Designed miniproteins, single chains, continued (2). Designs and how they scored, part 28

Each design is a single chain, and the fold is of that chain. pLDDT is the mean over its residues in the fold that is shown.

## One batch from the design tools (miniprotein)

Design m5003
Fold by ESMFold2-Fast:
Structure m5003 (fold): chain A 63 residues (1-63)
Amino acid sequence: SFEELKERIKNGDKEALLELARLEEEAGRLSVAESLRRLAEKPSLTQHEIDVAIGVLDELEAE
């Protein structure tokens, strides 16, 4: 569910970022998917980076 994915992203779950990237790629947003994959490669995420990923998920949920 989107709510479960959101909670995982808030906790810095890199696998959740990769799942969101896959959903964005399926929606045809390849550049957003690539940006999310780059976030998943970082050792740690800032709160700003987590907030950006949550914003992407909220926009996808609204479609």
Scores: mean pLDDT 85

Design m5004
Fold by ESMFold2-Fast:
Structure m5004 (fold): chain A 81 residues (1-81)
Amino acid sequence: SDFVDDHKLDLDKLLDKAREYVKQGNIDKVKEILKTLQRILDYYQQMAKSQPHNQGYQQIVDITQQTVDDIKKLLEQGEKK
């Protein structure tokens, strides 16, 4: 759906920003992006539980979790330098 697709585009932009901040050594900015994504994840997890028949909310939870995991890997790589 357009709703899920729009969220995927926003998540891809956040992942790209996180990647650029890691390249710049701006780890604090990566952590702020991760914090924002955790808040989004918490919100949509609550929505998915409240409206289990709405497949869009569960799909947003799944793609947001994937983006969180990807950014955590980028952050870990940045801190190991």
Scores: mean pLDDT 82

Design m5005
Fold by ESMFold2-Fast:
Structure m5005 (fold): chain A 68 residues (1-68)
Amino acid sequence: AQESYEKGKKFFEAGDYEAAITNYSNAILQDPNFAEAYYNLGEAYKKLGREEAAKRFHEKALELDPNL
């Protein structure tokens, strides 16, 4: 989970939001309670203009960790 999450962050920083989504999704598949992965998945969708998807993932992240 953590390795996929770190790869997702590197792709996000490089501007490859589709690759970031793939890697964050893999992190969530391995750890469904990974709040930071849900939050950053939402950020990646926001960068792609997928505002509704971004909101849903941010809501899930805050449900798992209200201090995000």
Scores: mean pLDDT 85

Design m5006
Fold by ESMFold2-Fast:
Structure m5006 (fold): chain A 68 residues (1-68)
Amino acid sequence: SAEEIREEAIRLVQRETGLSEERAQAVVDGARTLAATLGREVAVQYLVRETGLSREVATEVVDLAERL
């Protein structure tokens, strides 16, 4: 389900960064919006800058967010 995919993306961000659930939720939702409006690369760059995620992990988060 969309809810399960969103939870998976949030948990991935939390495990890799140590961010709170609220902050992880915000960056996942932001990445989804950016991917839909400005493209995948902009969403990946956003996650790297906002969270310190590697490009590899940020790409996995964007892949999950695009399935929402």
Scores: mean pLDDT 86

Design m5007
Fold by ESMFold2-Fast:
Structure m5007 (fold): chain A 83 residues (1-83)
Amino acid sequence: FEDVPPESYPSQDVISQLQTLGRELGRTDELSVLIQQLSQFSSVTGGLVLPDDTRDSQALFDYLVQTYNSQIQQLKQQQQQLR
């Protein structure tokens, strides 16, 4: 992941994976909230690399949700500092 440019929105592959996992786990409400927040925060890094050891669909979904929520919180803090 050297020289991976920051994307203003997570890659379509990651979004598609989130949508699939959310439906399979019955967590579509959490997915909808996350997608809505991601669309509001254009600075979220889309170049995130998934860990090779994440094989469980629930663990993968939790990892992605936690990672993007952490990025969203960091962006919110940066916006407050710039004000």
Scores: mean pLDDT 61

Design m5008
Fold by ESMFold2-Fast:
Structure m5008 (fold): chain A 67 residues (1-67)
Amino acid sequence: MREEIRKELEERAKKGDLLAQIALAQYYALMGDVEGAERLLEEAKKLDPNDPRVKRAESLIEAAKKR
């Protein structure tokens, strides 16, 4: 990911942008930063725990933890 895009997503996630939080959580999980991914997932769950995208991100992080 380009540094500029990652920084923009981090700023959006801090402001409560659900999509940015989910995108960053998936990115961190793919990079092996499970702790960072879980932190962003918890923030997303506070906004909308029943969103299908949040549920999908949670499943992806769980798979990364079991690997």
Scores: mean pLDDT 78

Design m5009
Fold by ESMFold2-Fast:
Formats: sequence, structure tokens, C-alpha cells
Structure m5009 (fold): chain A 66 residues (1-66)
Amino acid sequence: SHMERERRRNELRKASAEAIGERQKERPLSTEAIQAAQEARDRSLEEGLSPEETYERVKRAMEEAE
């Protein structure tokens, strides 16, 4: 259903926000890292990845941008 799809997407957005939040605790985020995180989040939503996979993708994207 549409509600199930929305719930799933919200879980992915939450996972992305969590990865960004954890990274911000370590050191200041660059503009490049923020952009990479947003792009990784959007791709994960498009591909229908799990929250766990989304977290790892966003984390890796930020690390690669630095």
C-alpha cells in the first residue's frame, strides 16, 4: 500500500539522518560531505534499500567526500 511505502521511505530518511548526526559528533561537516550524504540518501530511496544499507551508504559517501 501507499502507507507501507511511505513508512519504508521514512525509515530510510531516519537512517540517513542518524548517519549524518553521528558524523557531525566527530568533526564539522563540509558542504561536500553534506551534498554526498543527500545524494546517497536519494539514491537509496530510489533503489528501495534497507535502513541499514542506507545508513552505510550515507556514511561511506560522506567519508569519500572528505
Scores: mean pLDDT 82

Design m5010
Fold by ESMFold2-Fast:
Structure m5010 (fold): chain A 89 residues (1-89)
Amino acid sequence: DLAEEIARILRELGAVEVEVYQVGDKVIVVGTFREPIDFDAVIARLEEKGYRVLHYEPGVEAVLEAPDGSRIHIRLFNGRALVFTITPA
């Protein structure tokens, strides 16, 4: 499950809160951090697991393709909140 994998990665990276929402055909995962997050470390963890970067704007957003063909849009807010939007293939 992509959402469970992403939630696990966020907790391993020190997220103090992780929330998962289902909205229509999409899944949203929100990770909140007490300290500023290293966005490059998040992207690197996902690439190690076979996710492919399609678009990357440092400190702002990324778009990745998961191994199952799902699209993942990641946004960084205030340096401390990451919002993942998972759209099925």
Scores: mean pLDDT 85

Design m5011
Fold by ESMFold2-Fast:
Structure m5011 (fold): chain A 72 residues (1-72)
Amino acid sequence: SNKERAEKLVEEAEEKLKQGKYEEALKLAQKAIELDPSSPKAWLVLGQALLELGKVGEAGYYYMEAILIQNE
């Protein structure tokens, strides 16, 4: 399913974050959101990757999306 594929991509994105591969993590998290935009974890990982790349304003937007999805 799209949810299972998105979960796999989130796991890969988290692995890339741990490795300091922030651009790869960003691409994987974006793909996960395309498959399942209801995953708070995907939005969080995308925000973390953007923060590490110095894109603070964009990161704030994606963190907010993660919070809103988690609390709905």
Scores: mean pLDDT 82

Design m5012
Fold by ESMFold2-Fast:
Structure m5012 (fold): chain A 72 residues (1-72)
Amino acid sequence: DEVVKKLEELAKELEKKGDTTSASMLRIAARQARQGRAVGALEATARELESRGDTETAEKVRELAEEARAAQ
């Protein structure tokens, strides 16, 4: 649950900055991670964030995808 915890923390930071859309996407990814699909969900979310121009959040999500992969 470390990856899920970090995703929820990142989502809270984004909401604090007013980025509710990206925060919502991260919460969906956290739910998918709880279902055992962390790596795929996080990689898909990072690509979507990049396509929307949020490269900083995408980079952080990729780091979490690497952590999830290492935990498998």
Scores: mean pLDDT 80

Design m5013
Fold by ESMFold2-Fast:
Structure m5013 (fold): chain A 71 residues (1-71)
Amino acid sequence: ELERAIQAYKDSYEENLKFADEKIKKYRELAEKGTPEQREEANKLIDSYEKAKKLIEEEYQRTIQALKDAL
């Protein structure tokens, strides 16, 4: 069932985004309150998770389009 597959994929996508957002929030707190070394590392990790979010979004759009094209 295509609709079920699309919904499951959407749910997984949203879960992955929430996970990344939680990590970004944690590292933003370190970037504000940590030592200079912790702030520098936290900012690098924030960048890494933001890039991962963009890749997840791109993959989601590609997968949804492919599923629609399979109809």
Scores: mean pLDDT 81

Design m5014
Fold by ESMFold2-Fast:
Structure m5014 (fold): chain A 84 residues (1-84)
Amino acid sequence: EREELEKRRIEEIPKLIAEVAEVAGRPELAEKYLNADEKEREELLERLERVLAELLEEQRANPRSVTSEEDTKAAARELIERLE
């Protein structure tokens, strides 16, 4: 069911993005995402889908190597910057 899948995404996505925010060195945003209400979670999901689509297109055009911890942190920071 579409509604059940959307509810699961709204519940799980904030937790995943909070982990990404921690990796990005922004624990204040991790708390914000974990404490988001239903409306804020829906808005976060919409923003995340847009940002991921943009990053995927950029990755296809110019493949970026993510092999080090610093590369992972940089990618996390870019995701969080675009999400905000």
Scores: mean pLDDT 70

Design m5015
Fold by ESMFold2-Fast:
Structure m5015 (fold): chain A 71 residues (1-71)
Amino acid sequence: MREEVVELAREAARLVAEVKEASKDLEEALANYREKAEEAEELARRAIELAREAGDEEALREALRIIGEAQ
């Protein structure tokens, strides 16, 4: 369980980093930016939900840490 939560959080963090990079070229990157941001939000939401459903407080804290570091 914890491994799944951490994997989802890391993937969300990676997409957030891609979103930040894309924002340097604002106009042309907007469509890609929105796509990656929506994917990052969905993955982050799923990671948090999985941790809460499992009652794994450590997995939840780790997911929030990974996501926070990417932002």
Scores: mean pLDDT 76

Design m5016
Fold by ESMFold2-Fast:
Structure m5016 (fold): chain A 110 residues (1-110)
Amino acid sequence: EDLLKEHAQEEKRVSEIERKTAEELKTLSDDEARELTIQSETLTYAVELTVSKIYKKQGKYELAEIEEKHAEREREALDRVLAGASKEEIIQMELETAEEYQKIADELAK
């Protein structure tokens, strides 16, 4: 239970990183923004899926479930970018991801 509140701070930090990433993407070309997003989302998906497995091994099932949910969101974003989303759509997706991380942080902090 206290562990979930501690994890809230990490969720908030990731939300802040995603917002900064959205701002930086505005400075790139459409091709650069797309290529870097594909690389970033692919790596984030793999990391979150791995962290979920680690949490399950540690008996931290609630944290594992949160990480699996994050991985599924990253996969959906990646699929959309691969389908040809514009730079503006990619920026909007990063902002929506940041908002979801913030919502989870707020929920866990209660």
Scores: mean pLDDT 81

Design m5017
Fold by ESMFold2-Fast:
Structure m5017 (fold): chain A 83 residues (1-83)
Amino acid sequence: MEQEEEAVNSFLKDIEELKKLVEELEKTLPKEEFLKFLEGLLERLDELEPLVKAIKDEELRKKALEALEELKEYLKEKMEEVK
């Protein structure tokens, strides 16, 4: 359990840092490059979803899935804003 809890806590922290990175890249990248970055990130998160679903602890799995889904929604909204 300790390893899964540590992994989920690290994942949640990574999501917060990633949101900050997205905000900074929006300011620094050209629109086309930023959109391509967001598309690639969404693809990588879709690849990560089966790993999150494999978490054995129900509460940790739910927490990680909710965070993943919120991040995906955030990125999709960001893509619509930039279009």
Scores: mean pLDDT 81

Design m5018
Fold by ESMFold2-Fast:
Structure m5018 (fold): chain A 55 residues (1-55)
Amino acid sequence: SALVDELLAVATDPSLSDEEKERRIRELLARARAELSDEQFHALLVEFSARLKAL
């Protein structure tokens, strides 16, 4: 999904500090929670976690 791709782009950006990555990911997840249903948000978290684990 586009939002998972944005989350991964932030997580893998070598120009960002770990603190900045965490802050931006937190902001994106807060936005997703506001825009998505509970089921869609859970599915997004599962996909994001799985793709992070694969890195």
Scores: mean pLDDT 83

Design m5019
Fold by ESMFold2-Fast:
Structure m5019 (fold): chain A 58 residues (1-58)
Amino acid sequence: TEEEEKLAEEIEKETKDAIEWLEERLKEEGAPEEVIKEAKEELKKRGKKRLEERLKEL
């Protein structure tokens, strides 16, 4: 439905923003590239989980 599409778009945007913020922060702290990559993947997984959970509430 349109509500589901809207929700998916919103969560995707929030996840993207969070990934960009975290990547920038980790680079400032001098984290290794591998650690940054792993952290990004974790955020993507959390984003998918949030979307699934929110869709169940619709």
Scores: mean pLDDT 80

Design m5020
Fold by ESMFold2-Fast:
Structure m5020 (fold): chain A 58 residues (1-58)
Amino acid sequence: VELVETTEDVKELSGTGSVLPKGTILEVLEYLSDEEVLVRLGGGEVVIPASALRKVEP
């Protein structure tokens, strides 16, 4: 699986208003666009701005 890490405190784009703290490691489910990434968060899925993420090397 591909992992990404938040580079800053970031608000998810899925409308829940949740903020993910800097340094959160997330599983990538799909790259929706150059600007939006679908990631797994707990038991669900949320959209995060690609600009707030960096790839984690395996």
Scores: mean pLDDT 79

Design m5021
Fold by ESMFold2-Fast:
Structure m5021 (fold): chain A 62 residues (1-62)
Amino acid sequence: LVGKLARATVPIPATGPDELALRPGELVRVLEEIDENHVLVESLTTGRRGIVPKSALEVVGD
């Protein structure tokens, strides 16, 4: 997933201080894998960074 472009498939609320809120269809760049279920991403819309669930993302082609 690192370096890939991905899209949010569902609304994601920020529930913690390191989490990023995303709306469905929002594009993100995957920066780092935090654990088996979470990644650090950067929103291409807002430039904000934060942690999101991998299950809420769909990888888009290069």
Scores: mean pLDDT 78

Design m5022
Fold by ESMFold2-Fast:
Structure m5022 (fold): chain A 120 residues (1-120)
Amino acid sequence: AMKLTMSGGGTVKAGGSQTLTATASGFDLATANVTWARQAPGGGLRGVAAMSADGKAVKEGPTFAGRATLSRDAANNTAYLNLSNLQLEDTGLYYAIATMNVDGRGVTVVGEGVQLTVVA
């Protein structure tokens, strides 16, 4: 089965940094675009940042511009989102979403959510 296993949630002080990870199993993450999204308490999903499968195109959401850094480790089939200068309003559930084409079909794999809580 295709899945994304996520880690890196927890409680962080405002002004700190945190790295979220998503490790793929059952598919090659290098074939997939990875989008990171955040669900605020009581809110909908909003884009944080996205990276193309080849790593050449990176898009940052306006709220996280200059604070989100994306990377990939192809050998470990893992994608990373580093968030710096965390604000109280960055608190929420974070998801990694992989999108790819398999045998002419669009496939989407959504990771388990990780809770990030930013405190004063």
Scores: mean pLDDT 87

Design m5023
Fold by ESMFold2-Fast:
Structure m5023 (fold): chain A 55 residues (1-55)
Amino acid sequence: VAVDFLVREGGLSREQAEEAVEMVRAGATPREIAERLGISERTASNIKRAIEVLG
């Protein structure tokens, strides 16, 4: 997945985008991603879906 896409469209820092990609690949839930990055579960769910679709 493109980290740049998550930064531009997801409103994440580059560090947060890289962490999100790692977490999704490790099988993290939207709740865990939300807690780690300080974002809402809805945003985390959208990010997880984007990472899964983009690879």
Scores: mean pLDDT 75

Design m5024
Fold by ESMFold2-Fast:
Structure m5024 (fold): chain A 66 residues (1-66)
Amino acid sequence: APLPENEQRAAMLEVEAAVALAVAKEKGPEAYPEAAETLRRIARELEELGHLELARRAREEAERLE
């Protein structure tokens, strides 16, 4: 069965975060500011969905890119 809408949205945000981080690491430091901003947006959306641990991880990855 498909995930509840909230869980499905969170799963998509996790994939988006992983892709953004992987692309930034491949491109190098000049891509880090854009990736950090994307990760901060994803963290905010995850917090709004109640996924506080996933949001914290996305925020920590964004901080590592700055």
Scores: mean pLDDT 81

Design m5025
Fold by ESMFold2-Fast:
Structure m5025 (fold): chain A 62 residues (1-62)
Amino acid sequence: MVDEKEVLTALGLIYLALARKYADKDPEGAAEWYRKAHELFEQSGDTELAEEARALAEKVAA
């Protein structure tokens, strides 16, 4: 059975991948996806991934 935390981590990784793919065309949308990934990683307890997503959101929104 898949743990709920594993589902949150998987969703965060999906948002992270989408943000990376579209960052050059839609930096505003990419920033929103990075922020969603950060929130999902915070909920799953993946602190390193959460910090990475937060940093990327700040960078793309600059």
Scores: mean pLDDT 81

Design m5026
Fold by ESMFold2-Fast:
Structure m5026 (fold): chain A 77 residues (1-77)
Amino acid sequence: MEKIEEEIERLRREIELAREVAEAARAAGDEEAARRAELAVRLGEIEIEYLRLVKEGKPEEAEALREARLAELRAAA
């Protein structure tokens, strides 16, 4: 079960790096790179929520949450 927490910590670090990329892209006026980096942040946050629910023994809720959040991202694009 420790592996899920390690994966969440890895994702948190990747999200932080993606946020820095998004900030740098916005400062440079690269809206496409900023959008890609912001999408990576949101996808990472969704995966962390998914993994948290799986760890809590709620895999069906995890799947429903991920599906709903991914649908929201597609609608916003």
Scores: mean pLDDT 82

Design m5027
Fold by ESMFold2-Fast:
Structure m5027 (fold): chain A 73 residues (1-73)
Amino acid sequence: RAAEVAALRAEIERLRAEARAALADGDVQKAQTYYERLARVAEELLRLADGPLGMEVLEEVGQLHAEVQAAAS
């Protein structure tokens, strides 16, 4: 379980970095694709995680969502 949570957390960090790199390049569609994948990985993590880690993940997903939505406007 702990190893699974760590792997999902690492995937979220990777996808967040990729989404932000795409936003920096002006590629909003690519950033949205990475965000959508990150959101799915976050849902899996939330099924395994209990307590503060779940709240931290939700904050990160919300922040990236806001960044992608601002760029898409």
Scores: mean pLDDT 77

Design m5028
Fold by ESMFold2-Fast:
Structure m5028 (fold): chain A 129 residues (1-129)
Amino acid sequence: MEIPEEARESILLAIELAREAVRAYKEGDLELAEALLMEAMAHFEKAIEIIGDEELKKKVEQLLKENPPLTVEDMFRLLAEIFILLGEYYKSKGDYELAAELYRTAGELYEAVGDYEKAEEAYKKAEEL
C-alpha cells in the first residue's frame, strides 16, 4: 500500500470517534462530544504525521490557525473540514472507498450542527466517486 496502513487505521478510528461525538451531541452530552472530538483530532494529527505529505500538513495547520475552536459546534465544523482535506488526499491516491467514508463523515458532522448546505456538498462529493 502506498499510504501506510497505520495512517489508515488512525483515520478509521477518528471516523468512529467523530460519529460517536455526533451521537453524544444529539443526546445533549456536550462534555462527551467535546472529549470525543478532541480524541478524533489527535488521531488525525497522527495520521497526517505518518502520511508525511507537506502540502496536506500545511493545509491542516492553516485551517487550525484560521479557525481556533471556541465552541463544540466550531470543533465539529473544524473536524469536518479536516475530513474533507483527507478525503481529497485519499481520492488523489485512488482510495475512493476511504475518500467516500471521509466525505460522508464530514457531511454527518456538518449536519449535526445545522450546516445543511456544507453537509449536502460533502455527501455529493462521496456520491461522485
Scores: mean pLDDT 84

Design m5029
Fold by ESMFold2-Fast:
Structure m5029 (fold): chain A 57 residues (1-57)
Amino acid sequence: GDANIEKLMKKFGISREQAESILRLAKEYGISVEELLKLSGEEAEKKLLTAWFERNF
C-alpha cells in the first residue's frame, strides 16, 4: 500500500516508481516489506537478488 511505498522511499532514498517496483518484486518473491525495511540498502538488494535466483529453481 501507499504507506509501504513511502517507507521504502524514505529508507532507501529512491523514487516512488522505484519503490513501487521493489514492492511488486518483494510480493512476487514472498519477501515482506517489513523484512526489507530492517535491512541496509545493500542487504535488501542481496536479499532480492538471492530470491530471484531461488525462484528460477
Scores: mean pLDDT 77

Design m5030
Fold by ESMFold2-Fast:
Order: C-alpha cells, then structure tokens, then sequence
Structure m5030 (fold): chain A 64 residues (1-64)
C-alpha cells in the first residue's frame, strides 16, 4: 500500500489525518441516518446508511 512507502513520521501524519477524516465522515453519516429516519426513508436506505457507519467505524478502529 502507499503507507508502506512512507517514513514512520509520514505514516503518523497520514494516520492522524485519516482518523480525523473518518471521525468527520462518521458524524456526517450519523446525521444522514437521523434525517432519513425522521423523513421515513425506505428501510433499504436506512440499512445502507447503517452499514456505511459500521464500515467507517471498523476503518477507524484499524487506525487506533
């Protein structure tokens, strides 16, 4: 992967930025979920958003 080509200091910077992006993405997706539930979106859409949030949380855990 691209991370394998970086120094340890560069990898730390990339991990830090990636964690920030993932946290922001999770917050955004959770707000989308709340909106979809309030608007009575189809169950398929709600489930898709939930799956997206779970995937983002797994990615974040891998960077911890």
Amino acid sequence: SILDQLTEEQREVVRHVARGILRAAIDFAEEELRRAEREGAPPERIERIREEIEELRRDLEELE
Scores: mean pLDDT 83

Design m5031
Fold by ESMFold2-Fast:
Structure m5031 (fold): chain A 75 residues (1-75)
Amino acid sequence: SAAAEAAAGARGDQAMANLTPEQYVEFAEKDLKAGNLSNAEILVRKAAEKLGMEFTVSNEDELRKAIEEIKEKLK
């Protein structure tokens, strides 16, 4: 049943296998700097879920704010 999902996207699947919130934030920052906003949004959302936080991100500025808030939570 999940076989089609396993084949869906190798890049995304590898990055999302089993990361810590710190790793999700690190990869989100890297993707943001590289201009991969869609991937950065997904990674930020996963980090937030792990920490019991939620954000709405629709643009780069909101994405940067979410990353900053999550980094503060991780201190």
Scores: mean pLDDT 71

Design m5032
Fold by ESMFold2-Fast:
Order: sequence, then C-alpha cells, then structure tokens
Structure m5032 (fold): chain A 61 residues (1-61)
Amino acid sequence: SEELKKELEKGLEEMKEIHGLSDEEAEKLLERLLKPLLEKNIDEVDKIMAEIVDEIEEKRK
C-alpha cells in the first residue's frame, strides 16, 4: 500500500541518519523493499529490514 511505502521510506531515512548509510545504499535498500511491498508480503519486508540492521551492525564492528 502507499501508506506502507511512505512509512518504510521514512524509517529508512531515519536509519540512514542513525547508521550513516549512503544515498546509494539507501536507494538500493528501498529497491529491495519495493518488490515485497508490491506483492503485499509484509513478512518479507520485516525480514529485509531486520537483515539491513544486522548488516549495518556488522559493518560497524
């Protein structure tokens, strides 16, 4: 849904500010989320978001 896209885009911008993602990294992550959003696969969206957080934390180590 459009509302979910807006919420995830806002959440990704906040993650970008907190974790220091580049514009290109943020755009690629949004692209990963667009397909499951269009397919209404909310579980996959949540999984991808969790994986993103894990990737950021590993990169910070």
Scores: mean pLDDT 71

Design m5033
Fold by ESMFold2-Fast:
Order: sequence, then C-alpha cells, then structure tokens
Structure m5033 (fold): chain A 65 residues (1-65)
Amino acid sequence: MKKKIEELLKKAEKLAEEALGKRYELKTAEDIERVGAELATRGLLEQAEELGKIGKEIAELEEKL
C-alpha cells in the first residue's frame, strides 16, 4: 500500500511538471490540492481534475491501512 501511494505521488509530480513546466515535490494529499488549485487558477481545469482524482485515490488507500 505505501508503495502504491508513492507511485501515485510520483505520477502527480510528473503531471504537475508537464502542465506547469516546474518541478514539484509532492509528499501529501494537501500538496496535490495546492498544485491543483494553481492549475485551476491558470485555466488548466482538465489537469486540475486529474490531480484531484489522484489525491482521492491516495486518501482511499490510506483508509484501507
């Protein structure tokens, strides 16, 4: 489970870097929410929604621990 969460965090980092052209270190679901809000503010709503889905998946995995 922890390894799956790490994989999801890396996926979110790659998505954020591709969308914003800037490297991010995402450690928590809150970090994902902050970057998602930045994407939404810039009009990148589709990418923001995709990050939100990754954050929800991480939260679901934590509930199963």
Scores: mean pLDDT 77

Design m5034
Fold by ESMFold2-Fast:
Structure m5034 (fold): chain A 78 residues (1-78)
Amino acid sequence: PLVKLLELALPHISDPELQKRVQEAIELARSGSLSFSEELRLLTELLEEMMKDPEVRAYIESNPEARALASLFFDVPI
């Protein structure tokens, strides 16, 4: 669920450095190089950074699939 949410939001990230970090994290998660705990921590930290971006928040709010995925991690997503 986290990887899918990050993939959906990736093209909407305004900060190119954050966009690169998120892309690299998705690749690491998909490669199986991270333990479950490491993957969850890394992806959650990146999701919190992405949620500070108003473009990302606007996208998640307007996209039913992204909004549903975000609701798994926040009480009130956006």
Scores: mean pLDDT 77

Design m5035
Fold by ESMFold2-Fast:
Structure m5035 (fold): chain A 55 residues (1-55)
Amino acid sequence: SEELERLAEEGERLLTRAVITRDLALARKGQALLEQAGYAEGARAGLETVERLVA
């Protein structure tokens, strides 16, 4: 649906910014939006990437 695609786009934008800024809180927001859009696996991988960068 159009709503789910918009959620996925926003979640991806937040995760991309989280990787650049190394902001774990922003990564968690992006993950939540991607999970809502049905991309749970991609959301988890994105969050794990940021977690590794800030560890």
Scores: mean pLDDT 84

Design m5036
Fold by ESMFold2-Fast:
Order: sequence, then structure tokens, then C-alpha cells
Structure m5036 (fold): chain A 63 residues (1-63)
Amino acid sequence: GRESLAALAAAVDAGGGEASRAEVEEAAAGLSEEERAALLAAVEANGGRASRAALGAALEAAR
């Protein structure tokens, strides 16, 4: 939901513009299984940390 998106944004900001797999898993707990899978795939595709733009694109593709 909206709270999970805010948590993802906060994790990216705290990580200096990128979020790790663990940070994404924690922040995305309130999202669907498909949205969480897409976010984790984006993290893996980007070498274990993903930018706000990459995470946003993955969420849009999963919806």
C-alpha cells in the first residue's frame, strides 16, 4: 500500500539513493507477492542494490 511505498522511498534515501535486498524485503512487506517478487528481481538485476527509479519501474511492470 501507500505505507509500503513510503517505506521503500525512506530505505532508498537512507541508503544514499539505493536500497539493498533486505531493505526492500522489509519495506515491501505490505505489497502483493507479485510486486515483492518484481522489486527483488530489480535488486538482483542491479547487483544487489536498486535505485528509486529501478524499483519504481519494477512496481509499474508488476501492476
Scores: mean pLDDT 78

Design m5037
Fold by ESMFold2-Fast:
Structure m5037 (fold): chain A 88 residues (1-88)
Amino acid sequence: SLEELQKALEERRAAFDREVDLGLAYITLAVAKSILKNEKDPEVQKKLRELIEETERLIAMLEAGADPETVEAHRKRVLELMKEVLKK
């Protein structure tokens, strides 16, 4: 039935959105770790460590299937930390 197909497509889209969020989080983690490796400024090192910790927490939440509201709040925190690091 068309309704069954629509539900399957909605489930596939939700799975795809989760994969995209996980992929972006893993890229963020890799980039932050790479920058930290050569960073000499203690204030920027602290911000990078906070970004790494919060991104690892976001990955754990996404993998555990945490509620969307909790994930969104944490995602916003990661984006704020990224902006602070990039403003250097």
Scores: mean pLDDT 80

Design m5038
Fold by ESMFold2-Fast:
Structure m5038 (fold): chain A 68 residues (1-68)
Amino acid sequence: MAEKEAEIRARLSEILIDMSKYGTPEQRKEGYEEILKTSRALKEGDFEEAEEYLKKAEEIAKEALEKS
C-alpha cells in the first residue's frame, strides 16, 4: 500500500510540472480538479478511485505536451 501511494504521488508531481510548463489556463484548472480528487481518494485509502482520477489528470497533461 505505501509503495502504491508513493507511485501516485510521484506521478502527481510530474503532472503538476508538465501542467505548469505546457498547460493552458483551462487545462490547468481541469488538471488541478482531477489532482484534488486523486489526493482525496488517497486520504480515504481508495487507491482504485485515486488511479482513475490520476489517469484523467495524466491525459490532460499529455494533451498539453502534444499541443506545446
Scores: mean pLDDT 80

Design m5039
Fold by ESMFold2-Fast:
Structure m5039 (fold): chain A 74 residues (1-74)
Amino acid sequence: EVERLLEELRRLGLEASEAAAAGDLKRAAELLRRAAEVAREAARASEDEELKEILLQAAEVAEAQAAKIEAYLE
């Protein structure tokens, strides 16, 4: 479960970066929101406290970045 979620998180992060580089900020924000959700799911599934903390921090950063992009697009 955790390994699969970490692979999905990595893929979403790459897709978000590619969307941002292409100027598709709306898609980048959507992908960052999804990445935050997956990171929280991975944190919940993890038994490693250090990994859990890293994943929760990653989710927080992704949500903050998505919110900034969304505010910019308004």
Scores: mean pLDDT 85

Design m5040
Fold by ESMFold2-Fast:
Structure m5040 (fold): chain A 73 residues (1-73)
Amino acid sequence: MEPPPLVFVETVDPDLSEEEQRRRVERLVEEYRKKGYVVKVVPYSTPEEMRRVLEELAREGGEKAVLIVQPPP
């Protein structure tokens, strides 16, 4: 069974340095955009806020979407 619009969720390890977190996010954004994905980067938020972002991303991204979650600084 195929789900509705597929959204990948990538989380960045909070134990990484700020520089490594930034590098990880930028690498993920580049890789997914290169593959034709709609990419959103957000700080970690409540489940309600995450759901709203995912719904918006699914609406905009169609077949390919990814949400990248950064730990708070």
Scores: mean pLDDT 69

